# Designed miniproteins, single chains, continued (5): the designs that were tried, part 43

Each design is a single chain, and the fold is of that chain. pLDDT is the mean over its residues in the fold that is shown.

## One batch from the design tools (miniprotein)

Design m17469
Fold by ESMFold2-Fast:
Formats: C-alpha cells, structure tokens, sequence
Structure m17469 (fold): chain A 112 residues (1-112)
C-alpha cells in the first residue's frame, strides 16, 4: 500500500505540473496519458488494459478502478468511474482527472 500510494501521489503531481491549460491541450493530454500508463504499469497493470481505460472502455476502466480501490482501501475510485460512465463522460481527460483524485486519496492515506 505505501509504495503504491507514493507512485500515485508522484503521478498526480506530474500530471498537475503538465496540465497547465484550461481546457488542457492535446499535447498536455498525451503527456498526462503517458504518466498514467507508466504509473499503473509500476503498480502491475498491463499496458493494454490502461490504454483501453484511457480510450473510454468502461470494462477496462472499471477493472483498473477496482484494483486501485483495493490498493488504496477506498470505494471512491470505483464510484467515480461508475458516475462518469452513467453520465456518458468516460473520456481520456476524465480518466486522467480520476488518477489525480486517486493520488489525492493516496496522499491522505500516507499522512494518516
């Protein structure tokens, strides 16, 4: 858990440093996607699964969310993916924002 939490915190920090435009540019989104892929590969997720989740595949996004929720000891990641999928808002940007939220939760767990 502690190592997984640190990986997520560092990934969320790097994403926030890159995504400086509102809305984010295509180049910023591409760099953020690469950070997400690398972080999740370090956590044992297959690259192909993460790429599917980033492309808006609901099943892949739910699989990633379930395992992240188990690693962090929280239901918030799964709840957020379900909410985005129900709203038809499961996009690369929304998944990247979900990873930022997971990093914030991981930081809270490390501070406790």
Amino acid sequence: MEEAARILVEAARKIREIMTSDPPSEDELKKAQEIVIEALEKLGFPRELVEKALSGDREAAMEVARHLGELLGTDSVVENVEALAKAGRLTPESFINLMIAAGVEAERRLAA
Scores: mean pLDDT 79

Design m17470
Fold by ESMFold2-Fast:
Parts: C-alpha cells; sequence; structure tokens
Structure m17470 (fold): chain A 117 residues (1-117)
C-alpha cells in the first residue's frame, strides 16, 4: 500500500534527520557556538523536519519540496546553519524521491543508514 509506505518513509526520515541534527549541533558546540543559540537552531530544525515529514506522510511531495525550499531560504537569511543544512538535506531527498518514484529503495536506504548509526 503506497499510503503506508509514505508513512513509513516519513517516520524513518524523521529519525534519520534527528540524528543529523544531533551531529550538526555537536559540531557547532565544539566550534564554540553559544549553547542557547544552538538549542534555538535545533528546535527550529526539528520543527522543519516535523512539517516536511507530515507532508511526505500524506504523499504531498510538491508541498514538502516547497516547504523545505522556503525553510532553507529563511534559515540562510537568518544565518542558521543547522536549520539550513537540515532543510537542504530534506529538499534534496524529497526531490530525488519525486524524480525516481522508488519509495521502496528510499525506505531500504534509510533503514540501512539508521542500522549503521
Amino acid sequence: DTAEKYKELAELLREFMRHLIEQLAAVELRRGAPEERVRESVEKALEVVERVTELIAKGDLEGAIELAREALEEAERRGDGITADVARTLLELVEALKENHDIDAFIAQLRAALAAA
């Protein structure tokens, strides 16, 4: 069932993006970024992930692409590197999914990446 596959993809992508956000935050903290600024950036990045993955779960790939693009532009304008990297990664993944139409391959790749983490 295609609808169930989009829901599974959204759940896996949400988990994958949480790990990415944790790694990006750790890098910024090691570079001496203020903890409060990193926390605010993490919260904004997690909000972007939730909104984009909700659209993916509904099968709305066009809406997910548009939201990720807008989030990237806003994050870049604010100088929010964590949210910009997250939005860019989501944009690239959703665009690739739309181009390839191979939901099963994306699910398999995300499962493999999470198992290796």
Scores: mean pLDDT 87

Design m17471
Fold by ESMFold2-Fast:
Structure m17471 (fold): chain A 92 residues (1-92)
Amino acid sequence: MEEIIKLLKETLEKIKKSESVEEALEIVRETAERLDELAKENPEYRFLAEVTAGVLDIIVGVMETLKKRGVKIEVEEIAELVEKILKGIEKE
């Protein structure tokens, strides 16, 4: 769990420093890939890592779809979603 929490905290800081929605979404995608790798190395929290990666992939897909439909998305909204996931994991 600690490794997942650390990765999400690092991701959140990178998103807050990103200059575009495209950059923020790329950071989320890279984090999902790192979580999938972490799941392969640690059977004890594999399920949590895989579920978290899946949720991040859904966020990226939804945000890209909304953007294509002309919905204005801000970097701060992406950061807020990642922060809510982090807080949910920290309470487990």
Scores: mean pLDDT 82

Design m17472
Fold by ESMFold2-Fast:
Structure m17472 (fold): chain A 87 residues (1-87)
Amino acid sequence: KEKELLREAARLFREAAEAAEAGDHDRAVELAGRATYLIYLSQGYSKEEAEKRAERVREDVRRGLEADPGVTVTLLRMAATISELAA
């Protein structure tokens, strides 16, 4: 259960980084939000709390992509790697 959520989160963060590199910032934001939601669920947060935290990350990723897409892509790839290692 927990490991499956973290592996799925890693996949979604990788797809978010790829979408951002392709210039699809809206898709990158959505995928990063979904990945974050799964991470908080894996930690035992309620769906409501996980959604609230995921929404904050969607806004943070959107701002990051506006400020520095390259750094934001690197951070998304790092998040994918860390999620895989935690699984």
Scores: mean pLDDT 88

Design m17473
Fold by ESMFold2-Fast:
Structure m17473 (fold): chain A 86 residues (1-86)
Amino acid sequence: AVEALRAEGGALVKELTKAFEEGAEPRELAELLRRIADVAERIAALSPEEERGRYLELARGFRELADLIERENLTAEQLLELAEKA
């Protein structure tokens, strides 16, 4: 159940980290972020109310970031620059 979803999310985060290290294309980064967001929303649905908001906020952040990456064609390097200036 939720434990399996957490394992799936962890595997996707490892793939995202590797994609960043290897300079993956914006589209690949966006797809990975959306897959992580999907898992976070499923975890939220199975979580107590006090934890649900945290996972929903995480999912929203990943979806907004994915949309930004695709809209602006941001590279991994450009994303790191934006994060450091935030």
Scores: mean pLDDT 80

Design m17474
Fold by ESMFold2-Fast:
Structure m17474 (fold): chain A 107 residues (1-107)
Amino acid sequence: MAEEAIEGGREALEYGKKGAEAAEKGDAEKAREYAREAGEAGRRAALGSKTGTGSAAAGVAGVGASSGVLLAAKAAEKGDKEKAKKLAEEARVSGEGAGATAIAAAR
């Protein structure tokens, strides 16, 4: 249970970062793929613990990372480099929050 929350949060963090980097580079396809993986990892983090708002917050942050990356990918696809970078940075922060919250909730 705690291991699933930690691993889910860690994966949400990692895929959120990779998706944000792909979106910044204009690789919309890879960004969407990583966004999906970040969302799935965030959901696992939320479901991995019955004890805390911490795991639920990790899930929400993971879904936020996924959504942010998708929006960044769409902006990159349209050539809006500034929007893509801003949305990618927001997705990165959400992914980092998911990882940190899941680890804290498991302790």
Scores: mean pLDDT 68

Design m17475
Fold by ESMFold2-Fast:
Structure m17475 (fold): chain A 100 residues (1-100)
Amino acid sequence: SEEEIIKKLEELAKKIVELFKKYFPEYPEVIEKLEKGLKEIINDKSLSVDEKMDKINELLGEAIEELKKKGVPTEKLKKLAEEINKEIIEAGEKIHEILS
């Protein structure tokens, strides 16, 4: 159902925000911008599920690039990106199961 897919996307967004807070709590402005952007994408009824996933990946790339420009440790960025990628894969598998 559409409601179940939105719920899975909201769960993914929460996990992403928690990971940014875990690794980079000193950048609340980056986290706030990311959380707002994720909410706007997930609640955009004009977007397909695939378009929402694409925009989430784009927004994540922007947030990571902003942190990189702030000179944060590369190893910490790598760990954040690896954990986010795992959550995206798990969410995609769950959404695929709902659509099947």
Scores: mean pLDDT 87

Design m17476
Fold by ESMFold2-Fast:
Structure m17476 (fold): chain A 83 residues (1-83)
Amino acid sequence: SKLKEEYERKKAEISKLVKESEANKDDPKKAKALLEETIKLLDEAIKIARKLEEEGDPDAEIDLALLLMQRSVAKIALENLEK
């Protein structure tokens, strides 16, 4: 579906930002900006995953759980940078 295509694009962008965060882990300001953008994209992906779950997509429940876990990890990392 069109919604699933949008979801896959968001997942690809999240993966790219995670790789960029690892490449820039020695730059705290850049790491913070990348984490904030990652959290923003995760929030968007979570909204799409919830909609796919409502439509009865069997993978959406598992995907939603994984996205929520990734969001929690990213938020903890961001809080540690903001201390």
Scores: mean pLDDT 83

Design m17477
Fold by ESMFold2-Fast:
Structure m17477 (fold): chain A 105 residues (1-105)
Amino acid sequence: DPAEALEEVSRLPEGERREEVEGDTKTILVRRSYDPTRLSDVLYLRGNTEYVEKAYKLLERLFEEGRLREAFLEGVSQISVDSIERMIENGNTPLLALFLDGRKQ
């Protein structure tokens, strides 16, 4: 349920930071009021499959429109856009879902 997922994300303190380190890449995710037009909020999803599917569709649309890098430069925390593009190109929805949930192994 998207409303349930949004309520769950909205319960997190605003400004909460999550840091992920992958080799030489450091990703910083910052919690703020959920806005589906902001990729940073989309990246702060917590395993809700319906919300992850909506996030995937947004990223896929931005990739198809050639706007994915622009969207990341306009206010998303430092993140590897190349990794997201590669996941979309390969149709690897499960890996993209794990990435968007912030639970990268």
Scores: mean pLDDT 48

Design m17478
Fold by ESMFold2-Fast:
Structure m17478 (fold): chain A 68 residues (1-68)
Amino acid sequence: SLQQQLDDEVKRALAAMYVSLARIALEKGDKETAIELAQKALDLVNSLSQPDEELKAEAERIIEEARK
């Protein structure tokens, strides 16, 4: 449906933004903020009707790196 397509597009855009912000936080050494932002991205990706495996993998990598 059109509404579902719009919802998915907005969620994907927000998830990509959270991933970008999480990477910046990780580069600055703010591991806590990086994990929080990457978790928000994962929550959005997991709520998509169509899987976005690349965004999911990127968010998961940030969380793994931040926990080291």
Scores: mean pLDDT 85

Design m17479
Fold by ESMFold2-Fast:
Structure m17479 (fold): chain A 76 residues (1-76)
Amino acid sequence: GARVSRKEREEKLKKELDELIENTPPEMQELAERLRKLPFEEQEKVLREAFRWAVENGMTLEEFIEKLKELIEKVE
């Protein structure tokens, strides 16, 4: 596979966060802001875990927001 640099991973993560903000409620925007304040490694870990949980459990947007908040609070 193609080698992905840290900078390319950071750009991809920012794009994914921007896409999540589009058409999401204000609570998601506040969570995205809190996530952006974390180190890159923790941002990647939190989003990966949240998406894994959403895919495995078929979570609604509200449940996804609650899980993302929980994961951010554990790292803060």
Scores: mean pLDDT 71

Design m17480
Fold by ESMFold2-Fast:
Structure m17480 (fold): chain A 81 residues (1-81)
Amino acid sequence: AASPQQSAQAILSAFADAGLPQGTAIAVLQDLLSKGASSQVVQEALQTNNVPQKARGSIGPILGELAKDPDLLRDTLQTLQ
């Protein structure tokens, strides 16, 4: 299983590769944690935070894995803050 530190590094790297700042990653993870993590909420969080369509193919799967584990999602968000 991924650690919060490994998940934080994976999400930061994916957002950086897309040209997006850490603040955008934090905002997306906050939306997932607040709204209940589902595939629909992942897509809505990416759209609400203006993540480019081309970046969603790499970022979406990482967020989907975090969405399956609410404790890991919370701990990953705290690691980024």
Scores: mean pLDDT 81

Design m17481
Fold by ESMFold2-Fast:
Structure m17481 (fold): chain A 117 residues (1-117)
Amino acid sequence: SLAERLLEAVRREDFETAIELARRMTPGEAMRLAALLVREGTPEELLDRLEELAREAGNTAVAAAVDLARRAIRAGGRIELVPTEAAADERAARFRAEARAAGRPFDEDVVLATEPL
């Protein structure tokens, strides 16, 4: 995926490729990036670099996705991608209920719709 290629390019310090990939990302691909960053437990230094690259690429969706991933990682939360906004709302409610039932703090469990734009 574009998200996996972007993260790999940044890890390899191939910033020219990273900027080009970030420039071309749709909002849906940016949300896939957010989910990937949370799943990988991406360190703050790499998130800072991704945010700067998103700014250089002029892609606000990628910048927002990095900010979302940063907040989720700090909270120990997760991001699940779903096909519709209705499914996203239902999944978010379930994640909150699970956290409450487990007696853990309400983390920033985030559920995002990935409908093609």
Scores: mean pLDDT 73

Design m17482
Fold by ESMFold2-Fast:
Structure m17482 (fold): chain A 55 residues (1-55)
Amino acid sequence: SERERQLAVEERRLADYRAAIDWAEASPTPLPANTVAYLRDLQAEEERRIAELRA
């Protein structure tokens, strides 16, 4: 279904944001704090979107 396809796209996007944050936090050369905060905001927005699609 269209919803299932959209959910898969959004879940992949969430996984990409999580991977980027994990990489940034594990990096010996940390990203600027504002960049990490922005990624966490994108993660939170994506989690909300997925929750709405599952409802």
Scores: mean pLDDT 82

Design m17483
Fold by ESMFold2-Fast:
Structure m17483 (fold): chain A 65 residues (1-65)
Amino acid sequence: MSENLLVGARRIREALEAGLVSDKEAREIAAKGAESSGASKEDVEKIRKAPTGEEAAELLEELAK
């Protein structure tokens, strides 16, 4: 479970750096990853409302701890 969240966060960061996804798209991908891992509705909403895609990826990584 935690390994998948770490891999997901890394892939989101790589996609953001490459310009392949917007902040909005990165937030959505991170939120879906959190939902799939059984994260609470509150944690999923936090990720969706993150100011940047990078912060959304960081929140996803935090769930992997």
Scores: mean pLDDT 80

Design m17484
Fold by ESMFold2-Fast:
Parts: C-alpha cells; structure tokens; sequence
Structure m17484 (fold): chain A 77 residues (1-77)
C-alpha cells in the first residue's frame, strides 16, 4: 500500500541520515530537520498512530530523544 511504501521509504531516509551524521557530513540539527520535514510532507497519507511509531523508530535509529524529534516535526505542521 502507499502507506507501507511511505513507511519503508521514510526508514531508508532515516538510515541514510544516520550514516551522514556518523560520517560528519551533516550536523545533528540538520539531520533532525531533514527527518522531521520528510515525515511532515508524508503526514497527509499517514494516521496519527503511524506517525508516532515512525517518530519513535527514527529517534531510536538516530539516537536522539523522541520528544526532541517530535517537537521538530510539530513545528513543521
């Protein structure tokens, strides 16, 4: 489904962003902005529960507090 495709693509983006942080190619702030912006654009196609799950998974992958990523996402809505 479109929702499943979006979830898969989002998590691929998060993994790439994590590698970019780990290699010093982007700042932590830029990484949070990129991930939050991607999810904000996709949010029209996702339920609130799916958004929460994706925010939590992204926070775990990036090694950042869930609340920090959530705040960034909410500011882009």
Amino acid sequence: SLEEDIEELFLEVVEQVKKAIDNGLITREEALEQVARFLAKASEYLTKEQIDRLLRKAAEILGVPYEELKERFEKLK
Scores: mean pLDDT 86

Design m17485
Fold by ESMFold2-Fast:
Structure m17485 (fold): chain A 82 residues (1-82)
Amino acid sequence: KAPFPPFTREQYIAFLRKLLELAKKRKASQEVIDLIEEALKLAEDPSVSVLEVEEEFQARYLTLSEANQAELGALLLEVLRE
């Protein structure tokens, strides 16, 4: 399935860095911060496609508790609206 929005690797890394900074500023749960940090590490690996990073991020998001999913969802919405 195609990712949305479409990102270059640089744009996706910038997005994840902004998301991580916002999560730390909002004092998000460690589980949410860890997920974003791992996604950023994968995005910085040129052997991993941006699509694979997005799919892994989404898959891990769905394994979080309902509270952590809601927290990360709110952070994602805030970053994407900018």
Scores: mean pLDDT 78

Design m17486
Fold by ESMFold2-Fast:
Structure m17486 (fold): chain A 56 residues (1-56)
Amino acid sequence: DAALVEAVKHASEALKAFTAGNDEEGRKHAERAAQAVGASPETAERIYQAIKDVAA
C-alpha cells in the first residue's frame, strides 16, 4: 500500500531527526506519517510521541 510506504518513510525521517536533536523536523515528519494513513488528531499525537520515545 502506497500510503503505508509513505508513512514508514516519514516515520524513519522523524526518527533520524529526533536522534539528531532536531525536534521541529522530527515533528513535521511524524505529522506527515500520520497524515499518510489518515490518522485522527489524537492518533497523530500518539504516533509523534511513540516515534520520539523510540529515539530517546
Scores: mean pLDDT 82

Design m17487
Fold by ESMFold2-Fast:
Structure m17487 (fold): chain A 71 residues (1-71)
Amino acid sequence: EPSLEELFQELDRAIDELVRAMSDDTPEELRAEFFEVVLEYQRLRDSPHPDMEKLREILEKVRELLEKVKA
């Protein structure tokens, strides 16, 4: 089970990869989902006690979005 620090590192990598994969041709619904996920991640990162389960859920959603964007 990844630590909080490892989850942040994985999320940062996944989000960076997603940002690089997105383009003007990316469907608007996927871009909207991306911004929603990033905002949720920023809120958790700014929290003094981040919910690790929510961080895992966001990581899964980022990975799912990345797969959809690359398809």
Scores: mean pLDDT 80

Design m17488
Fold by ESMFold2-Fast:
Structure m17488 (fold): chain A 102 residues (1-102)
Amino acid sequence: EVDERIARIRAEGDRLAAQYEKEGKPLEAKVARVNALLDEVILRAEHLASQGNEDAEVILAFAEILRVLLKKAIEKGTLTPEDADRLIASAERLLKEVDALE
């Protein structure tokens, strides 16, 4: 059930990133990758938190903060490729922390 939703999130993220790269939109491709990583972290952390895992609650909070920061940077037109790369790295770190709780 959760695995099916994770597979869909990953597939959509990969498809969108590849499409933006083909269109010559590397920043939008990076944003698609950040969104897919955050969607997976949020889904998995929310599932673990629903089972009483307090560490998953903390991971969920950090993922939500990263999403707000991404949205704000896009809205203001201030997002750089370097900022997007840092967000990818941060989301990948949270994903590893979720893996450690499972």
Scores: mean pLDDT 87

Design m17489
Fold by ESMFold2-Fast:
Structure m17489 (fold): chain A 95 residues (1-95)
Amino acid sequence: MTPEQIELQKKIKELMERLDELSERALELAQRYPDKENELLNKVHLAYDTVLDNINNAGSYLNVDKDVEKAQKYLDEAEKVLEELEKFIERVEKE
């Protein structure tokens, strides 16, 4: 593997860990703020599906096609989805 491929594999692991952490935080918030439960669960489900799809595509490009640039684009989209989810969670936590 090239150094770039190693860094992208590390990023995949970090994004998966971050997804799990944000999902847990959102579930705890849904219990504390029942009026926000449906919105939190919908945001988590959408983020989970989108992040996993992007990570799977990135992994395929990285390991099968050896296309680092396409893998990076999919990981960048996964990161944006996680940033949007985190901002939403932080807004609910501040209320």
Scores: mean pLDDT 83

Design m17490
Fold by ESMFold2-Fast:
Structure m17490 (fold): chain A 82 residues (1-82)
Amino acid sequence: SVAEEVEAETLALLRKLLDPEEQAEVDKRIQELTEELMARSHLEPERARAIAYIIELYKVLVKQGKTEEATRLSREWLDRLG
């Protein structure tokens, strides 16, 4: 699905950008956000995960000073998800 493709692409970038300790913290936040989006917004699991990955990757890129890249990539992935 498009959601699974977006998850895979965002995960690959997170693995490139973060050390193992930072990755563990982000993985925990992604899980918590995925569960919240499923519970509160009634999103399907794959879509909730994809959105959670986009949000957490956006935060990582912005923190690294890559705000333009964060905005462009997030827009592209959200457009693909509909």
Scores: mean pLDDT 88

Design m17491
Fold by ESMFold2-Fast:
Structure m17491 (fold): chain A 97 residues (1-97)
Amino acid sequence: MVEKVREVLDEIDREAVRAAETLSPEQLIQWLEEKRPEWVKRLAEALGDPELAERLVDIFIQLTRGLLEMGWDPVEAVRTALAFVRALAVIEARSRA
């Protein structure tokens, strides 16, 4: 994985985990939606692909929401969703090299 992409995803992880520790599930989803434009912009700059960045952030938010609706702990939901997005980002980066 490109180091810059890793750095952005690590920052998103730290921010989202902290929010998940303090916010209710409903507040967490609202907060993630509010952060979406910032994260898409940062990830697009790191990837060089705005469409992929938007898709990855949308998958992260949608998967987190789904896990929360299934009764998952917010921190575990966020970490699981982000681990999946990290795997997708690696696959995409490798296919474009």
Scores: mean pLDDT 85

Design m17492
Fold by ESMFold2-Fast:
Structure m17492 (fold): chain A 59 residues (1-59)
Amino acid sequence: LDLDAITAELQRRFPEAQIRAVELKGGVLIIWTERPEASVAAVQWIEETYGVSATVRLA
Protein backbone atom coordinates (compact mmCIF):
# COMPACT_ATOMS: atom_id res chain seq x y z
CA LEU A 1 0.00 0.00 0.00
CA ASP A 2 1.20 3.51 -0.84
CA LEU A 3 0.13 5.29 2.32
CA ASP A 4 1.24 8.72 1.10
CA ALA A 5 -0.87 8.34 -2.06
CA ILE A 6 -3.86 7.14 0.00
CA THR A 7 -3.48 10.12 2.36
CA ALA A 8 -3.36 12.56 -0.58
CA GLU A 9 -6.43 10.95 -2.21
CA LEU A 10 -8.42 11.12 1.06
CA GLN A 11 -7.47 14.79 1.51
CA ARG A 12 -8.67 15.45 -2.05
CA ARG A 13 -11.94 13.46 -1.75
CA PHE A 14 -12.86 14.35 1.85
CA PRO A 15 -11.44 17.82 2.63
CA GLU A 16 -13.94 18.42 5.46
CA ALA A 17 -12.49 15.49 7.41
CA GLN A 18 -9.11 17.31 7.78
CA ILE A 19 -7.17 14.08 7.28
CA ARG A 20 -3.50 14.44 8.28
CA ALA A 21 -2.03 10.94 7.83
CA VAL A 22 -2.79 7.26 7.22
CA GLU A 23 -0.87 4.54 9.05
CA LEU A 24 -0.98 0.74 8.69
CA LYS A 25 -0.86 -1.08 12.05
CA GLY A 26 -1.62 -4.76 12.61
CA GLY A 27 -3.47 -5.05 9.29
CA VAL A 28 -5.76 -2.08 10.08
CA LEU A 29 -5.54 1.35 8.44
CA ILE A 30 -5.51 4.16 11.00
CA ILE A 31 -6.79 7.48 9.65
CA TRP A 32 -5.46 10.44 11.63
CA THR A 33 -7.94 13.29 11.38
CA GLU A 34 -8.75 16.62 13.09
CA ARG A 35 -12.50 15.97 12.58
CA PRO A 36 -13.35 12.31 13.33
CA GLU A 37 -17.10 13.13 13.12
CA ALA A 38 -16.62 14.17 9.45
CA SER A 39 -14.59 11.04 8.56
CA VAL A 40 -17.32 8.36 8.21
CA ALA A 41 -17.35 8.53 4.38
CA ALA A 42 -13.53 8.36 4.25
CA VAL A 43 -13.56 5.17 6.38
CA GLN A 44 -16.22 3.59 4.16
CA TRP A 45 -14.32 4.54 0.97
CA ILE A 46 -11.06 3.00 2.25
CA GLU A 47 -12.74 -0.22 3.42
CA GLU A 48 -14.57 -0.68 0.10
CA THR A 49 -11.58 0.33 -2.07
CA TYR A 50 -8.83 -1.71 -0.34
CA GLY A 51 -10.83 -4.44 1.45
CA VAL A 52 -9.17 -3.63 4.79
CA SER A 53 -10.57 -2.51 8.14
CA ALA A 54 -10.07 1.17 8.94
CA THR A 55 -10.46 3.28 12.08
CA VAL A 56 -10.11 6.99 12.89
CA ARG A 57 -7.91 8.64 15.50
CA LEU A 58 -7.89 12.30 16.53
CA ALA A 59 -4.73 14.01 15.21
Scores: mean pLDDT 82

Design m17493
Fold by ESMFold2-Fast:
Structure m17493 (fold): chain A 78 residues (1-78)
Amino acid sequence: AEREELERRIEERGAAAEADPAVVAEIEAWVAAQQPKAEEARANGREEEARAALGEEEVALVSEILGVDPAEVRALRR
């Protein structure tokens, strides 16, 4: 099925991405950038807004790295 094919494709591309130091560095930089934003949102009671924004940024990053449509990445997160 479509979802099974996407999951397999993501797994294969994910393994290739893990082998690429530039991709790993990009992911680590993005994660580091999210930490202070999450802390600020938590302190100000904006956790729901921050989680929604983070989710969309994560979808965009995964879509870019794996070459998969953002809508397909969203479908796999549920």
Scores: mean pLDDT 69

Design m17494
Fold by ESMFold2-Fast:
Structure m17494 (fold): chain A 67 residues (1-67)
Amino acid sequence: MSVKEKVDEAIELVRAGKYEEAGEVLHSIQDDLPASALGDYSRALAAIQTKKGEEAIEALERLKAKL
């Protein structure tokens, strides 16, 4: 599966309230991300850990745009 497809999966998991699973998906792609995407990646993880769904989705959409 592509990195972009994994980000889409993480967005769907966040929308479903499955924060733990969304974090696991994001962790699995960390080493496959371009340096330009790492800021949005870090923001997405922080939002997932604090269960801030809207902020997490915004960060994931920005991450996806850099892929």
Scores: mean pLDDT 83

Design m17495
Fold by ESMFold2-Fast:
Structure m17495 (fold): chain A 90 residues (1-90)
Amino acid sequence: VAEELEELAKRARDLAIKYQKQGDKEKAKLALEVSMLVSIALTQYRKGYISEEQAREIARLAEEAIEALEKGDLEKARELAKEIEALLEQ
């Protein structure tokens, strides 16, 4: 799970850089938010603040958010990011 979260954080960060270079500020911001949320989840998981089940669910939601961003579905990406944030607030 830790390796999966690290991979997803890197993928989202790379997308943020790509969108920033393309001038797509909204996609870049959302990709950066996903990267930050996944990085927080990885840190909390390593510290034992969230369960492995919660970490796996966050990884699944992050994968879906990245796919939504790549497809241009910004509303779905925003909803998924909020869902990840809610899981981290437990």
Scores: mean pLDDT 84

Design m17496
Fold by ESMFold2-Fast:
Structure m17496 (fold): chain A 97 residues (1-97)
Amino acid sequence: MEAREAARRAEEVAKKAKGKKAKEAARSAADGARAAELGIESGDPSKLAGGAIAAIGGAFHAELMAKESEGEEKEYAEKAAEAAERAARAVTEYMRS
């Protein structure tokens, strides 16, 4: 999945998320996914590494919030984690090329 698409998806989830934990998770994931997108756009190795770390961290935080949540909040946190994970994979694939 392309980092830009992943970042857009994460931002959409962040805008729609309801509940404190879901909003926190979705924002963390969206910020991480955006860092990954910017890393790829820059082509700078340090920004690529920083973007990957930010996306991985955002995904991890969203997964943690999902484990502490139920129902609709859990669903938003899980969607946010998936989007951030896709962004992290896009950076890894770009660096492998």
Scores: mean pLDDT 82

Design m17497
Fold by ESMFold2-Fast:
Structure m17497 (fold): chain A 71 residues (1-71)
Amino acid sequence: MAAAEALRAALAEAAALLEKLGYEVLRAEVDAETLTATVVVEKDGKRLTVVLRIDPETGELTALSAELSDA
């Protein structure tokens, strides 16, 4: 519950910062069951997919994967 809300808030903040930096946020999704978030952003013809997880006990964010591809 609280961890999923923290993850959703962190994702919204990260998306806003990325848009300020010139990235287009194509997708931002939170899975409350697994406590994971998926962000897909695009800039200069490149697409970056990042998967994040929050620890429900500590609130720490961990990057599980980051994949760069052509847009």
Scores: mean pLDDT 76

Design m17498
Fold by ESMFold2-Fast:
Structure m17498 (fold): chain A 100 residues (1-100)
Amino acid sequence: SEVEKKRKEAEKLYEEYKKTGDISKLRQAANIYIELGEYEKAAELYKDLIKRNPKNWAAYLALGDVLEKLGRFEEAKKWYEKAIEINPDYELAKERLKKV
């Protein structure tokens, strides 16, 4: 099916990220999971990115956005706050935080 084809594409992209460290591959994989409504899998990918790159404030924002899609607003708020702690000038994270 088209859904299975997209899942395999996302899995391949995530494996490429794990081998190369290419963040663009992880973002592509996460976006496919988001398009499929598989927000928990997208969150798992961003959590792995944060573990490997704890100063990547954009990853904290992305995780917060995914948790919002899951209705996990208190958790999303914590991740937006962490993004701002790492980068106090991150206006997008500040705007997200105001809406949760």
Scores: mean pLDDT 88

Design m17499
Fold by ESMFold2-Fast:
Structure m17499 (fold): chain A 66 residues (1-66)
Amino acid sequence: MMKEIEEMVEEILKLAEEAQKTGDEKLVEEVQEKVAELVDFINENTNKEEQQKLREWLVEFAEKKE
C-alpha cells in the first residue's frame, strides 16, 4: 500500500515536471486526474495509522526532493 502510494506520487511528480517544461495543457490535466486518483486511493485503502505513516514518509520524500 505505501509502495503503491510512493509510485503514484513519483508518477505525478514526473508528469508535473514535464507539464512545467512543455506547458502542455493535456499533461496539466493528467496531473490533476492523477492527484484525484491518489486522494481517492488513500481515502479508500488506508486507515488512520497508515495515513500517519504516509504523512511522515511524504515529509521525508519532499525533503529529499528539495
Scores: mean pLDDT 73

Design m17500
Fold by ESMFold2-Fast:
Structure m17500 (fold): chain A 67 residues (1-67)
Amino acid sequence: EEELKSAMEKLEKYRSKYEELQNKLIDAQANKDQYSDTEITNIQNDLEKARIDYAKAKAKYNLLLSK
């Protein structure tokens, strides 16, 4: 129960962070004049990390649901 609840909370947090960073990257690509190359690179790196964290959270949650 506690493990499943923790996994659900982490999944939701990582999903939210991943979506936030995807939106930031889209905004940065649309408004390149308002963002430095370094800022765009940092958003891309943060997005990749968030993608991995979200994937791991999904795998953990699914494992707990399966037994």
Scores: mean pLDDT 82

Design m17501
Fold by ESMFold2-Fast:
Structure m17501 (fold): chain A 73 residues (1-73)
Amino acid sequence: SAAEEARRKAAERQQQIADKSLELAKISLERVKILHKMPSLDPEQQEEARKKIEELEDRMKKLEKEISELVKG
């Protein structure tokens, strides 16, 4: 039925939101780990760490947009 199809699509969307939210949480944790190590790094290592943080922040923004689009339907 149309109602069953709608429920199935809603469940699939909910799973995608959950999966992407978990990925976002993992990337956020990696970013926090790098920030936590930052004070103990030399200036050259700090520059590399900042580049890695920028890459992680870009990936987080993309995931946040994808989650937002899924939530909106």
Scores: mean pLDDT 88

Design m17502
Fold by ESMFold2-Fast:
Parts: structure tokens; C-alpha cells; sequence
Structure m17502 (fold): chain A 61 residues (1-61)
């Protein structure tokens, strides 16, 4: 489901930010967003995912 894919993407970005730092994760986020839109994820789901990812990155900054 889109929800399960979004949860997986957010979890992956959290691990990436923890391992490589929040700035690299912030730089990677636009590519993740574009990839998910390309596979047909809804704009609403992508927007929620992006907001969740940005919140995590900001907390780790």
C-alpha cells in the first residue's frame, strides 16, 4: 500500500540521517519525493511523507 511504502521511506530516511547526518538526508529528500511521485503515489501521501521526513531531519539537526 502507499501508506506502507511511505512508512518504509520515512524509516529509511531516519536511518540515513542518523548514519550520515541530517544535512545529507535533507539533500536526499527531493529525490525520494520525485521517485515516489514517479511510481504513482498520491500528492497527498507524498506531502505527508515529506512533512514527516522534514520533522525527523529537523529533530536530528
Amino acid sequence: TDEAVADSAVAHLRRFAEEHGPELARQALPGVVESLKAVGMSDETVARLEARARAIIDELA
Scores: mean pLDDT 81

